Designed miniproteins, single chains, continued (2). Designs and how they scored, part 82

Each design is a single chain, and the fold is of that chain. pLDDT is the mean over its residues in the fold that is shown.

## One batch from the design tools (miniprotein)

Design m6843
Fold by ESMFold2-Fast:
Structure m6843 (fold): chain A 76 residues (1-76)
Amino acid sequence: AEKERQEKILKDFDEIEEKLKANPNSVVVLEREIDGKIITTVLAFKDGKLLIRTFVSDEVDEEALENALKWAESKL
């Protein structure tokens, strides 16, 4: 259900936020499969702020991932 999805996403963010706080100016990629779609989230922690970019694809989208990584690197 939508509520269960939101709770799982929040838990994943909490764990990732702790890792990013320990390593500022780092980038983390989180890939999940939900309802047959691949959800890719790229997270960066810079200047005490968590930056998030998410995209959805039917299969692994290497071009979208490379674009998201370039975006994250541009923020560091």
Scores: mean pLDDT 69

Design m6844
Fold by ESMFold2-Fast:
Structure m6844 (fold): chain A 55 residues (1-55)
Amino acid sequence: MVEEGRERHQKLLEIAKKYEKEGKATLKKSPINGNEVAVPKTLEDWKKMEEEAKK
């Protein structure tokens, strides 16, 4: 589906909000898309999270 990107973004956003609520992550807007993305305190954790959300 052409909305695959939206699905991934939604999952990342929900994870980001959950982590931010617990003070484990920060919400940032993507410089490429302008959408909110989950940014855990470590870049590696974010990459793994994005990979899982993409699946």
Scores: mean pLDDT 61

Design m6845
Fold by ESMFold2-Fast:
Structure m6845 (fold): chain A 85 residues (1-85)
Amino acid sequence: MARAEALLAAFKAELDRIVAEAKASTDIRRLIGLILRAIGLQLDTERALRALGEPGQDQAIAQLDAIYKKALDELMAALRATPPP
């Protein structure tokens, strides 16, 4: 579990950074880019978790999904709150 926990912690830290950048941005193109980065990060982290083959993989992936869905909701809220130019 130590490696899976480290991957999840790194994933959450990077998503929190992406969300913070999105909330600070007024450029819709930058916001779309940040959303795409979040999607790529989720896919890469899930692949890394599956590659570990550790016991509790399903629980780790469920935690990944929960973290990702919360971050995605915040990113979509930032996109909706961005005024048109």
Scores: mean pLDDT 80

Design m6846
Fold by ESMFold2-Fast:
Structure m6846 (fold): chain A 115 residues (1-115)
Amino acid sequence: SALDAALAAVERLGAELERLARTQSLEELKAALTARTAELVAAIPDPRLAALVAGMAELTLDVLNLEDPEEALEKLEAAERRIRSDPRLSPGEKEVGLALLRMARRVFEIVQERR
C-alpha cells in the first residue's frame, strides 16, 4: 500500500540520516536531509502524506538550526502533541508523522552529542 511504502521509505531515510549525523558535518547533514526529503516527497503519490513529510523535514531543519536544546525539544514535543491530537489525520498518517518525528529526535540527539 502507499502507507506501507511511505513507512518503509521513512525508516530507510531515518537510518541514512542517523549515519550521516554520526559521520558528516552539520551542513552536509542539512544538505542531505533537504535533498533526500525532496526525493521522498516527489515519490509519494498521496498529497497529504507528501505534505506531512515536507512539514516534518522543515521541523527537523528548524530544530537543527536552534542553538538552545530546550527550545528544540519543546518544538519536537509540540509537534508530537499536534500529530497525536489532529482529528484530520488518519491513524496511518499519524503513524507516518510519528515515525518522521522519531527520526527528527534521533538525528537531533546525535548532533547534540557531537557538539
Scores: mean pLDDT 85

Design m6847
Fold by ESMFold2-Fast:
Structure m6847 (fold): chain A 75 residues (1-75)
Amino acid sequence: SSSLLERAEQLAKEAVLAALEGDDERAKELIRELARIAEQNPEAVPLLEATAKAAEALGRHDVAAFAREQIERIR
């Protein structure tokens, strides 16, 4: 639903902000919530991919790896 996609977009944004702040554990928590939405709503998978790329660009390699792991688990 559109409301779930809006929640997914908010989770992706918050995860990137947490990664930017250096809060890797909070970023992973938000990514876990985003992944739960993506499991039932495949249209949210691109948001996980975007989050992984953003975390990698920020040098937060553990967060990026975690997001990619969630993507592979869903596929």
Scores: mean pLDDT 87

Design m6848
Fold by ESMFold2-Fast:
Structure m6848 (fold): chain A 101 residues (1-101)
Amino acid sequence: KEDEIVYLNVKAEIYRKLGLFDEADKLYQKSLELEREIAKERGVEEAYQEVIDLMNKGNEAVKKGDLETAIKYYEQARDVAEKAGLTSYAEGARKKVEELK
């Protein structure tokens, strides 16, 4: 499943570069579904849901222009994801923090 997630993310990136945005989005959504399934199998589905909720709160804070609050939510999401072994989400949250600093 981890290898499939890597494959889907790489393929989605190639499709975006080719302008196939709808197909790229479908592949990305499938990779997120697989990571959720992995979280469930590892018994960390609650941590996965917490990461998603924190990332969404961060995104909403960015839309409101509250970058300080957004950074705090993304840092919390990174920490939860790292502890749960959700590597893709941890990396995504880390990049969001770096973009806003």
Scores: mean pLDDT 78

Design m6849
Fold by ESMFold2-Fast:
Structure m6849 (fold): chain A 85 residues (1-85)
Amino acid sequence: SSELIQKALDHLREARRHLEQGDLDSAGRLYSEAVEYLSLAQGGSADEARSFGDMTLGILNSIKRDIPLLLEDLDRQIERLEKLL
């Protein structure tokens, strides 16, 4: 549903803000919650979000990531989901 995609977008935008601050743990949790909302939305939305790079486990399990690269991947996923609304 569009409501679940909107909730996922809100969580991805918050995750991006935390990534800009270097808070990888908070960003990872918010990204994980966004993926759960996309899974509940039904259809290809969750699979499409995953196609831009699965950051969930990468962020949650790593203290050493290229933040600019993670921000680029996140921005691509946000842009993709905005086109589904």
Scores: mean pLDDT 67

Design m6850
Fold by ESMFold2-Fast:
Parts: sequence; C-alpha cells; structure tokens
Structure m6850 (fold): chain A 95 residues (1-95)
Amino acid sequence: ESEKLVLMLKAYDVVKRAIELLEQVAETEPELRDFAEEGIKKVRDALKQGNIVEALKLAAEYARELAGRSTDPEVARQLREIADIAEKLLKELEK
C-alpha cells in the first residue's frame, strides 16, 4: 500500500514535467501548438478527475508523438525521456 502511494507521487511528478514540456512546445513550435494544447487539456482533465493512471498514459502518448514531430533536438530528447519514464511507471502502476 505505501509502495503504491510512492508510485502515484512519482506519477504526479512525471505528469507535471510532461505538461511543462508540452507547454514549451506550444509556445515555441507554432505547427505543433494545437496538438500540444490538446494534450495539456486532456492530461489536466484526467488529473481533475483524480485519474492519475489516465493522466500518465495521456502524457506518455502526447510526449511520444511530439518527440517525433518536434524540430528542436533538445526538446525532442526531453520529450522522449519523459515518455520513456511515464511508460515504465505506467507498467509498474498496472501491477
């Protein structure tokens, strides 16, 4: 039970970091703005419903897609990294 709480807190941190990266993409890459803003909205809506697993899944999916579409190699790297972390954490939460 305590281990599940620790994983959930890590999920909240990962989701927050993903939102920050999506906000950066929305501000700096006009062609990706609408998609990044859609991702931010869906992730925040899941968080408002208390569904951290759905928020983490959405964060991973949007970060992964944006990593392939971003023209900034550093932002693309950070998006891949957060998507990898989110996907691994999601597998742990599904156990």
Scores: mean pLDDT 86

Design m6851
Fold by ESMFold2-Fast:
Structure m6851 (fold): chain A 92 residues (1-92)
Amino acid sequence: SAEQEIIIEGMREAARLLAERLPEELREEVLELGELGIEGQQRLAAGEAPAPEVVERAEELERRLAEHALPLEPEAVEEAAKKAKEKAEELK
């Protein structure tokens, strides 16, 4: 559906913006988590539960961020969310 395409594109944009704030080695983790989130959204649209691997991967990323003492700044998260919303609105 068009609505699902808008959500998916917004999620990709948010993942890209967050990745830009991280060291190169963690950027791939954020982008990979974004793709797993998209897969989970596709499963939900089909009436299926989200993939368990999305939860496991999110927990792994949180652990790695803590180990590197690299908390995502609230402003970076807010900016990514805002850009995802703007992108979703443009696709309508």
Scores: mean pLDDT 62

Design m6852
Fold by ESMFold2-Fast:
Formats: sequence, C-alpha cells, structure tokens
Structure m6852 (fold): chain A 80 residues (1-80)
Amino acid sequence: GSAASAASSALSSLSSSLSGDGATLAGILSDTLSDVGGADAAKAALQTLVSNSDTIKSKVGAANASALVSAAKSLLSSLS
C-alpha cells in the first residue's frame, strides 16, 4: 500500500481510541488521507495539523491534541 494509505489506517485506529472532538478530527484526517492521491498531499494535510497544534488543543483538549500532533509528526517522518 501507499504511505498515504498506511497513514489513513493509523489515524483510523487512533480515532477508535480517542473520544469526542478528538475522535472526530482523527476520523476526518483519516478520510482526507484516503482521498488524497499522493504523499505530497498527505504531507500538506499533516503539516497543516502540526502548524495549527495550538488551535487544535483549544478545540479538542490538550490530551487529544498531543496524541494527534504526535501521530501527525510520526506520519510526516514516514512520508519523508
């Protein structure tokens, strides 16, 4: 499978372990990565999440934001 497909699967699994807005955001990211045709588009989506980590923290809480940002950073390293 592509790196984007692996990233989508990882975020889908993370969504199942989170709750509320954190689970919803992880699900949206998983769907976005499954819809994008290439690694560059997946990287752009993940970089946007990391760049907006403070905004995400304010919306989904510190624990959910930390989990999502850590997952996004790990996935970005895998896509590099």
Scores: mean pLDDT 74

Design m6853
Fold by ESMFold2-Fast:
Structure m6853 (fold): chain A 55 residues (1-55)
Amino acid sequence: MSPREKLHARAFKAKKEVEEEKAKNPSMTTDEMEARLKERLAEIVEEIRKEEAAA
Protein backbone atom coordinates (compact mmCIF):
# COMPACT_ATOMS: atom_id res chain seq x y z
CA MET A 1 0.00 0.00 0.00
CA SER A 2 1.38 3.41 -0.95
CA PRO A 3 2.20 6.14 1.62
CA ARG A 4 -0.58 8.26 0.08
CA GLU A 5 -3.16 5.49 0.60
CA LYS A 6 -2.01 5.05 4.22
CA LEU A 7 -2.30 8.80 4.80
CA HIS A 8 -5.83 8.97 3.33
CA ALA A 9 -7.07 5.97 5.36
CA ARG A 10 -5.61 7.22 8.65
CA ALA A 11 -6.67 10.84 7.99
CA PHE A 12 -10.26 9.66 7.43
CA LYS A 13 -10.20 7.86 10.79
CA ALA A 14 -8.66 10.88 12.52
CA LYS A 15 -11.40 13.16 11.17
CA LYS A 16 -14.08 10.75 12.41
CA GLU A 17 -12.45 10.58 15.86
CA VAL A 18 -12.36 14.39 16.12
CA GLU A 19 -16.04 14.57 15.08
CA GLU A 20 -16.91 11.96 17.76
CA GLU A 21 -14.93 13.95 20.34
CA LYS A 22 -16.96 17.06 19.50
CA ALA A 23 -20.22 15.07 19.72
CA LYS A 24 -19.24 14.00 23.26
CA ASN A 25 -18.00 17.50 24.16
CA PRO A 26 -20.26 20.09 22.44
CA SER A 27 -18.35 22.98 24.07
CA MET A 28 -15.38 22.20 21.80
CA THR A 29 -15.01 24.99 19.24
CA THR A 30 -14.43 24.58 15.49
CA ASP A 31 -10.96 26.10 15.95
CA GLU A 32 -10.14 23.46 18.58
CA MET A 33 -11.36 20.71 16.23
CA GLU A 34 -9.15 22.07 13.43
CA ALA A 35 -6.15 22.26 15.80
CA ARG A 36 -6.71 18.66 16.96
CA LEU A 37 -7.10 17.39 13.39
CA LYS A 38 -3.95 19.25 12.25
CA GLU A 39 -2.00 17.77 15.19
CA ARG A 40 -3.27 14.25 14.42
CA LEU A 41 -2.42 14.61 10.72
CA ALA A 42 1.13 15.73 11.59
CA GLU A 43 1.53 12.63 13.82
CA ILE A 44 0.18 10.37 11.05
CA VAL A 45 2.57 11.86 8.47
CA GLU A 46 5.53 11.33 10.84
CA GLU A 47 4.43 7.73 11.56
CA ILE A 48 4.18 6.94 7.84
CA ARG A 49 7.57 8.57 7.19
CA LYS A 50 9.16 6.39 9.91
CA GLU A 51 7.46 3.25 8.52
CA GLU A 52 8.77 4.04 5.01
CA ALA A 53 12.28 4.62 6.41
CA ALA A 54 12.14 1.24 8.23
CA ALA A 55 10.73 -0.74 5.29
Scores: mean pLDDT 79

Design m6854
Fold by ESMFold2-Fast:
Structure m6854 (fold): chain A 91 residues (1-91)
Amino acid sequence: MELVEKGLEAFEAGKLEKAREYFEKALQEALKNGDALGAGKAYFGLGRVYEAEGKLDEALRYYHISLSLFLTVDDKDGIAEAERNIAAIRA
């Protein structure tokens, strides 16, 4: 959770490279621990970084992975956020 929070702080500050580093570290830790919720949040964060860089195909891939993980753990907030971001790119 803390690494995801640091990634979000870096993202909000416009520090996209630092945000990516934090989300990649969060993903590595979540996968090591079998934490599907943490992995979903980290993939969502990576999707936001790629979207901010204008890499929309990569952003969509990461958002779909995060959505799949959030559905697995029934995380209502994560599902809603991932669906909104996918819809916004496809609009």
Scores: mean pLDDT 87

Design m6855
Fold by ESMFold2-Fast:
Structure m6855 (fold): chain A 73 residues (1-73)
Amino acid sequence: SKEEVLKELEKILKENGRLTTKQALEVAKRLKEAGVSKDEVRKAFGPMFNSARSGSELSRIYGELQIVLDAMD
């Protein structure tokens, strides 16, 4: 479902490690297969930036989310 794939992406973005290209492509493919648009992804993860503990964490989450969004093209 859309919710399950979005929850998986949320888990990946909360991990301290850098998102890999393989993970980004796999999640992007599953989001597209579930019918999730790039705008739906952006809206779902907007609140996540407010829960970032530091500016460095916020920058990491933003960068990793952008890699996934770019992979959806």
Scores: mean pLDDT 75

Design m6856
Fold by ESMFold2-Fast:
Structure m6856 (fold): chain A 100 residues (1-100)
Amino acid sequence: IKKYTDEAIENIETDKAKAIEAAKKVLEALKEKHPDITDAEVATALALLEYLFEKNPEAAKELIKGIYYLIEGKYEEAEELFRKAEELLEPLREEARALV
């Protein structure tokens, strides 16, 4: 899991295909720990990460780290990382609001 997490983060800006494959393996591991997560939810999360790899790599890094800590049962650290990702996405929410 950590190897795939590190591989995804390291390759976000240099090899998106490799980053996507690694992120997919991290999400598959999340589903193994939480079997109530559906294949559709995994696909949606992967699509969001692919989008963020292009539009906001820093937010993508924090989300992937958060998912890793969630798999490891480190819920407090996961929550902090997800909060950081939300802060990084705030400017994009303002831009989306302006496109009305």
Scores: mean pLDDT 73

Design m6857
Fold by ESMFold2-Fast:
Structure m6857 (fold): chain A 107 residues (1-107)
Amino acid sequence: MEEREEQFKKAEELIERIEKGEKITLEEIREIGDPVARAGVMVMAGEDPSLVEEELRRALALRAAATTSLDEAEKAALVARAEAAIPGLVERAREEVEKERKKREAE
């Protein structure tokens, strides 16, 4: 659990740098070992949403497979935890999707 906290702190640092207007490289994002934390930074960096979704699905599937006795409510809670682990993940992803859609229409 402590190792995951370190990975999420790294993710928060990269997110803060992105919010300050810094360009983050994929290599820096890949330094984050936790797939959920890495996926969140990818979203904030404006990476392809499909790649971010795949990383999150893979991370959640691995955790769910480790506990096959989880009911549907517990699996939903696991997904909610992944979203809560990176503040603003859902809101930021929605904003980026909207910006991309408007840009495509304006082109």
Scores: mean pLDDT 59

Design m6858
Fold by ESMFold2-Fast:
Structure m6858 (fold): chain A 94 residues (1-94)
Amino acid sequence: SLLDEIEALVEEMEKLVAEAEAETDPAKRRELVEQIIELLRRIAELYEEAGEHELADDLRKFAEQLEAETDPVKAVERARGLVEYLRLVLRSLR
């Protein structure tokens, strides 16, 4: 189902966030943030397909905010919050 596909992408995003939190090289941390942004955009597309238009729009705005964040540490902190938010959303859609 679309929800199962979204859950798998959220799990992948969690793994990238954990890797970015452990990363000390700013350049590698930025590459991980870019991968997280791409996953977030894919998750938004799947929610759009599921008819969750407002949620999809919110996730696209979060992706834009993450892309605009020039501090890699703050970007990773924001991404951690987004993973927790996405897990709460998935639980609410059960």
Scores: mean pLDDT 88

Design m6859
Fold by ESMFold2-Fast:
Structure m6859 (fold): chain A 94 residues (1-94)
Amino acid sequence: SIYQQQAINTVNVLRGFAVQVMRDQQVPQSVIDQITQISQQAIDYIRQGDYQSARQQLQQLLSLFLRYNTDPQVQNIFRQGVQNILQLLDRSSQ
């Protein structure tokens, strides 16, 4: 569906944003790799139509990002991005 494709595209945008922010903050490569892995798993679950598992991966992604970034503005951008994906998954589930 168009909403499913938009959700996947938004996960990719958020992954790119997270990786750039984390590199700028000199976050360990192992954490950046975890962000990449969780994002890819979320995309894979979305492609499979397993939106429950996708939501769980997106919550893990948010929690991990917020642990390594204490800037309120950056946290808000990332939180809004995750919320947008969750709304797209809701529309895909109906």
Scores: mean pLDDT 89

Design m6860
Fold by ESMFold2-Fast:
Structure m6860 (fold): chain A 81 residues (1-81)
Amino acid sequence: SLKDITRAIGLALRAIGGILDLDRLKGDKKKIEEAKELFKKALRYAMKALRDPSKSKKYLKKAEEYLKKGEKLLEEIKKSE
């Protein structure tokens, strides 16, 4: 649906934003890399939701799960700088 497409684009943009935020940080390189991988997974699942509308709801849930994990780790990294 158009709503699922809009949600997938929104999740993808948030994941890209997280990666760009991480690139500006000078903290724990291992944690930064872990957070980048979480955002990359979120972006990958958001893209899968766009490519396969029949599985869109499943991929959107995974994208949101990885995005939330990445955002939480990003917040932890920012607090430690």
Scores: mean pLDDT 87

Design m6861
Fold by ESMFold2-Fast:
Structure m6861 (fold): chain A 66 residues (1-66)
Amino acid sequence: SRENRKHLILSILMGTEGFVSYATIARLLNISQATVSRLVKEINKELKDGKVLVKRGKGARYVPIE
């Protein structure tokens, strides 16, 4: 489901100290990079205790609230 995919992406990001490429996330979940991009935007909209940083060429990184 879409919610399960969002949970998996967030878990990957929270478990990684640096940026994770969209290509890596796409391969791990067997989905397109376009789908990863859309789900990351949805996660960012729903997050209360943190933020996902997105950098072109690097991917996404989870940052907890200070």
Scores: mean pLDDT 84

Design m6862
Fold by ESMFold2-Fast:
Structure m6862 (fold): chain A 80 residues (1-80)
Amino acid sequence: SMSDEEAEELIKEIEEEAEEIKEKAKTMTSEENLEMIRDVEIKRKRVLEYMDKNKVKDEYKEKVEKIFDETIKDLREAAK
């Protein structure tokens, strides 16, 4: 099982990756941004499954879901 410290570290890494994706989206085409959304959705499912297998508290899973939701929203807006 994952400790609270490990869960916070994972969330920080996901937040950093989300910011990198948002910056990259500024230089990408609309088609590339739509493809990135699919990749982000797949990653979201894998991360949440990983957290479930490691018995991570729901509060951390909710934080991760919000980060992915915001990232997908930003990518959809960039794809306009």
Scores: mean pLDDT 86

Design m6863
Fold by ESMFold2-Fast:
Structure m6863 (fold): chain A 59 residues (1-59)
Amino acid sequence: MKVGDRVRVTAGSLAGREGVVLAVSTAATAYRGSHAMAYLQFDDGTQLAVPASYVEVIA
């Protein structure tokens, strides 16, 4: 996925929400390895970070 992609959340408490990717980041931790996060703006104006694995591109 890329900045500007329209996406849907497929897992977790936000499943079914749609929005636009604002940013993608990858963070590494000493004991948990790398995590890819998508920063999304949902259609209701809410901005949240969601694990990239929970997100699919729909447009």
Scores: mean pLDDT 72

Design m6864
Fold by ESMFold2-Fast:
Structure m6864 (fold): chain A 58 residues (1-58)
Amino acid sequence: DKEKKKIKKKAKEAYDKGLISKKVYDEIMKLLKQGKVKEAKKLLDKYVKQSEEQNKAV
């Protein structure tokens, strides 16, 4: 599925940049494996936004 592939890439990039923890990354991967693509996307977006807000709060 195209959406699943996009979320996988975004999760890897977020983890590599330190925007999400390994724990969050693993949870996203687990949701994708279960076919819960919408839940995985929601979780990823939530944590990425939180990390971006912290970086802007300088």
Scores: mean pLDDT 76

Design m6865
Fold by ESMFold2-Fast:
Structure m6865 (fold): chain A 91 residues (1-91)
Amino acid sequence: SMAEKKKKIEEVIEEIKRRYRESLATGTDAPPLSPEEQALLKEYIEELRKENDNPRVQKILDGLEKAIAAGNTSATANYLEALEMELKLEG
């Protein structure tokens, strides 16, 4: 269901943010994104691109896509935070 997919995406985003915060606290590199996390986040970006034509959001999504493709957890966490802040400003 769409509700199940939304919950799964929210859980993955929170887990990525948690791992990034842990890496900052310990001074170690965050583990890379799993293939399952990459697939879910790519689907999330594709859906958001269909619903949002804001050039600032599009630029953040471009950076987020590159971070996800690289499996880079810290870059992905930072772009997800930037995305959340920009979407909040839109109302």
Scores: mean pLDDT 85

Design m6866
Fold by ESMFold2-Fast:
Structure m6866 (fold): chain A 89 residues (1-89)
Amino acid sequence: VSDKLYTSVLDSWLFKYKPKNPFDKELLDTLKALGKEKIIEFLKKKCGKVENPIELPLCLGKVLEDLSKKLKGVPPKDYEEKIKKELGI
């Protein structure tokens, strides 16, 4: 499992994610501002035990969707701090 695979899944998720409201836009902007490296570290922590190349993209997708769901209802001013807490930073 390579860093390139994690980056590819993250880029695909971010590219397909279209903000439907101002809160979703601020979430997307905050994730981009945190940098891909921190998000990749978090994804490795959650999916690092997955050895099957087919299961890895599915695990990464579920983790990113779970993060997005946990950030719904959080005020935009708290997005960075909430994301950092969920990422364990």
Scores: mean pLDDT 66

Design m6867
Fold by ESMFold2-Fast:
Structure m6867 (fold): chain A 99 residues (1-99)
Amino acid sequence: GSAEVTFKVPESGRYSLMALNEGSATVTVSVFDSAGNLLGEGIVKPGELGVISFDAKAGETITVKFENDSGTSTVKVILTTARNGRVEIVGSGEVTVEA
């Protein structure tokens, strides 16, 4: 199955998407810009934390797609950037992906 979350990019820079897979199925995580260009992707196994780093531009809406072919996984995501000498949380979300 598949699920999606979206995040609006507040300023241009380097971002990290942290994806925690709480479930029994491997999930493919793909990050796209508003034009549908692939910015980054990874495979996150059950119980793993995946980190996908990518560059994004101010005012873009990025789409994070989650896909599996078997089982069920709940994926918790946090989008972060480094700002003012610290890690800033830009957004968070949770999706359930069922085959």
Scores: mean pLDDT 84

Design m6868
Fold by ESMFold2-Fast:
Structure m6868 (fold): chain A 100 residues (1-100)
Amino acid sequence: SSLLEEARARVDAIVAEARAMLEAGASPEEVVAFVTARARELLDAFADLPLEDQERLLRYLVGRVTLEARKHLSEAEVRALTDRLLAEMARLLAEAQARQ
């Protein structure tokens, strides 16, 4: 789907900006806040995608951000960041489901 391809390109852009933040020394909390805000915008822009595709996009986003975080943060900080991102993504998906 061209829409899914556009959504994946938006995820790649979010990951690139998260990487730049991590390279600049951003805290895990700053990265979580940024990624969560961009994920909400992503779900709003691509609300026409099936919920399963929205969930896959958010899982892809979390996985990519976690890989970038491992290059810059301690193991404990990466775990905390990943746990917080997973909790925020679950909340965003629940909000998206409630809007269907």
Scores: mean pLDDT 88

Design m6869
Fold by ESMFold2-Fast:
Structure m6869 (fold): chain A 90 residues (1-90)
Amino acid sequence: SAEQEALRELLRETRRRVYEAIAEMDVSEEKKNQFLAIVDAAVWRGELMIDGNMSRDDIVEEVLRYAELMKKRGALEVAEIFRELAEEIR
């Protein structure tokens, strides 16, 4: 559907922004790889939810869970990008 296509595009753009943000972080390559693994899991989960035609509220809740996880791990810019994604989906 047009709605699913729009959500996939938001997810793709968010992934690009997050990958760029992680690349610019002043942390070890090991820690960057750990953040990238979490992002890849979040993107995969988001794609499954979109393909399953889950509600926007459910997708927003999942995105905000990953934002909180990133905040707790010190990836504040990544957490903010995920919060912006949640607002765009609402």
Scores: mean pLDDT 88

Design m6870
Fold by ESMFold2-Fast:
Structure m6870 (fold): chain A 71 residues (1-71)
Amino acid sequence: MKLSLEQALAGLDRLYQVLKSQIEQGKLTVEEAVELLESSTKLIVSMMPDEESAKEVEEKGKEYIEKLKSM
């Protein structure tokens, strides 16, 4: 199974929003949320149809990880 870039980016954004909310509610630590997002980003990258799409997902994942680390 391969994801479209659009589906992958939408999925990452939803995951980021959920993880951010869970941190704000005290249900997850920043470290736990970062680990989950890193693992999910790697999985999504592996499901990209081409290297360009994979790179975009990886860069977006890193951006979200840095945002979580800044909380």
Scores: mean pLDDT 84

Design m6871
Fold by ESMFold2-Fast:
Structure m6871 (fold): chain A 68 residues (1-68)
Amino acid sequence: DYEEELQKFVQKLTKNADEETQEKLTLGALYELFLKEPEKVAVNKDESIFDEEDLEALKYFKELLKKE
């Protein structure tokens, strides 16, 4: 279920974001940003919380979103 996996991915992003960014970029706002401009979703470039599975998931969701 891609929605559940996307939610988990976005939760990782919000947890690693600074407190000010978390307040401004809620889960829903990050989800919209991910759909429109996925490059900007990497607010905190801490790739240590993103394993290879997370990077593959990012590619997978980009491809799904690009399809429509």
Scores: mean pLDDT 54

Design m6872
Fold by ESMFold2-Fast:
Structure m6872 (fold): chain A 95 residues (1-95)
Amino acid sequence: KKKELLENAKKHADEAVEAARAGNFDEAQKHLLQAIKDLEKAGVKMSSKEVAELVGLILRFIGYILDGDTEGAVEAAEELRKFIQKLADKAEKEL
């Protein structure tokens, strides 16, 4: 159950990057939110530092979208994917 949720979180993070590369930022946001939700359902507890890092990456992603910087938005989505994968991998080792 938890391992499946962690794999789903990583899959949604990958799908978010692909959506962002296609310019589908609404789909990218949906996939990122689902990845975070899957981490929550898996019982992943983030430290205050990890929460601050996640919030910073989300704000950077949204900022690039608002500025019309598609390339920057894709880079921010890739950073978010890396962060989500790191959290999922860490949680999987604790199973």
Scores: mean pLDDT 85

Design m6873
Fold by ESMFold2-Fast:
Formats: sequence, structure tokens, C-alpha cells
Structure m6873 (fold): chain A 83 residues (1-83)
Amino acid sequence: GEALAAATLEAARRLARAALAYLETGSAAARAEAEAAREELGRLFTELRARASPELLARLLAELAALEAEFRAEAAAVLAARA
């Protein structure tokens, strides 16, 4: 599943970008994009859990953890700017 892992990471990046835009703007369009990306990510995770090797899952989880750390830092900056 390299293609599934790549698609999952791309969906996660899209979710992070849309969520940051929503935190910054509160816009309905940003929220809709975040929700669509979240649904896509859920579908891809279901497929990965059925097909991926433990080694592929471990690598993908490490990349997702790095993305989550970046998202948390950016989200904290957005929220601090709005305080």
C-alpha cells in the first residue's frame, strides 16, 4: 500500500490546512473542506487497517505524528493571535 499511505498523508495534510483556515477565519467553506478531508482520511484509514503491513503503518504513524506536532504549533499561534 504505498499509494494508500501517500493518499492518507495527503488527506491528513489537507485536513490540517483546512482546520487551520477554519481556526483563523471561522468560514463555512473552510469548515466544509475540513469535514470533507476528515471523511476521506477515515475511509483511507479503514482501507489501510485492512491491507497495510505493520511496518508501513509504523512509518505512516510517525509521519502523521510529525504533521500533528506541526499542526498543534500552528494552531497555538493562530489562537494566541486571536486572544
Scores: mean pLDDT 83

Design m6874
Fold by ESMFold2-Fast:
Structure m6874 (fold): chain A 64 residues (1-64)
Amino acid sequence: AAASASAKASLLVDVLNNQPDSNVNAIVSTAIASGVSVLTLLIAKAKLAAAGLTAAAATISANI
């Protein structure tokens, strides 16, 4: 559901916001491997871009 995807995206954003950029690829890859949906990743990308975390948003784009 879109609401669940948004909640999961917010949690992913919080994790990425508290991690150095060097960990972002590993975290995103692990999330994809764990079955996080493309919708959740797209919402997370939008939230990260809005928060000014453009490098993290670009990493998600590269892994979708």
Scores: mean pLDDT 74

Design m6875
Fold by ESMFold2-Fast:
Structure m6875 (fold): chain A 71 residues (1-71)
Amino acid sequence: SSKIEEAIKLVEEAKRAVREGRLEEALKLLQKLQSLGVADSQAVQSAIDAIRRGDLVAALSGLEDILESLK
């Protein structure tokens, strides 16, 4: 699959992990997303920081924005 298709899958899996309270898995998925280099690095870092501070509403909003930017 293309890097963009892999990035979309990683964002969708990260959103699911956040909703299910699997925050360590969500962080690993977002670190993998950063390594692909196709998503906005600052937007991904903002989502990581939101998860780390427990702001899951901000995290989910940021992940949705990243997902829309990849489509």
Scores: mean pLDDT 88

Design m6876
Fold by ESMFold2-Fast:
Structure m6876 (fold): chain A 65 residues (1-65)
Amino acid sequence: SHLDEASEHFLAGRLEEGLAHLRKAYEIDPEAALALGEKMVAFFESIGRHDHAARLRAELAELRA
């Protein structure tokens, strides 16, 4: 699934590839995609990847707009 692919790319540090799959997941299930996005923001903050967390927050804000 696009959610699984987004998660795998994010965990591997491939932010832009993860975002591409997250956008596709949003087209299918917006609530599940946003929930994954919030979990991955928390994950990036927890490992000190504040740059990735900020970029993902910006994407989530764009999707919600």
Scores: mean pLDDT 87

Design m6877
Fold by ESMFold2-Fast:
Formats: C-alpha cells, sequence, structure tokens
Structure m6877 (fold): chain A 67 residues (1-67)
C-alpha cells in the first residue's frame, strides 16, 4: 500500500506536470496572439516556460479576465 506521504508526492508530481503543460500551452497562445510564432513553437516543442513567461501568463489570465 502506498503511504499517504508517497501518494501526496506522486499526486504533486502529476499535478505539477499537468500545470506545466497547461501554462506552456497558454504561454504559446499568448506569443501566437502577439505574432511571435517562433517563440510559441519553442514553448510547444519543449513544454518549458521561464519564470517571466509564467508571470505573464498569470497576469494575462487573472488581470485581463473580469467576471
Amino acid sequence: DESERERALRLAEERGDQAMQWVADKAAEMYEKRGDLEKAKEIRENKKVTPEEGQLVSEALLGAKVP
């Protein structure tokens, strides 16, 4: 049986991977909207974002969307 600690670590890893993929897709969409197709392609291919790109995605999603 998987311990509660081991299960929590595994779920955190799975959630981290899913969150990273989602943020990468959103960052790529943002660059595509700005006309930076090369940067969008790089993000889609490697599924990695910089801390700065992650913050831009957060600002665009939380600052630009109003209820």
Scores: mean pLDDT 66

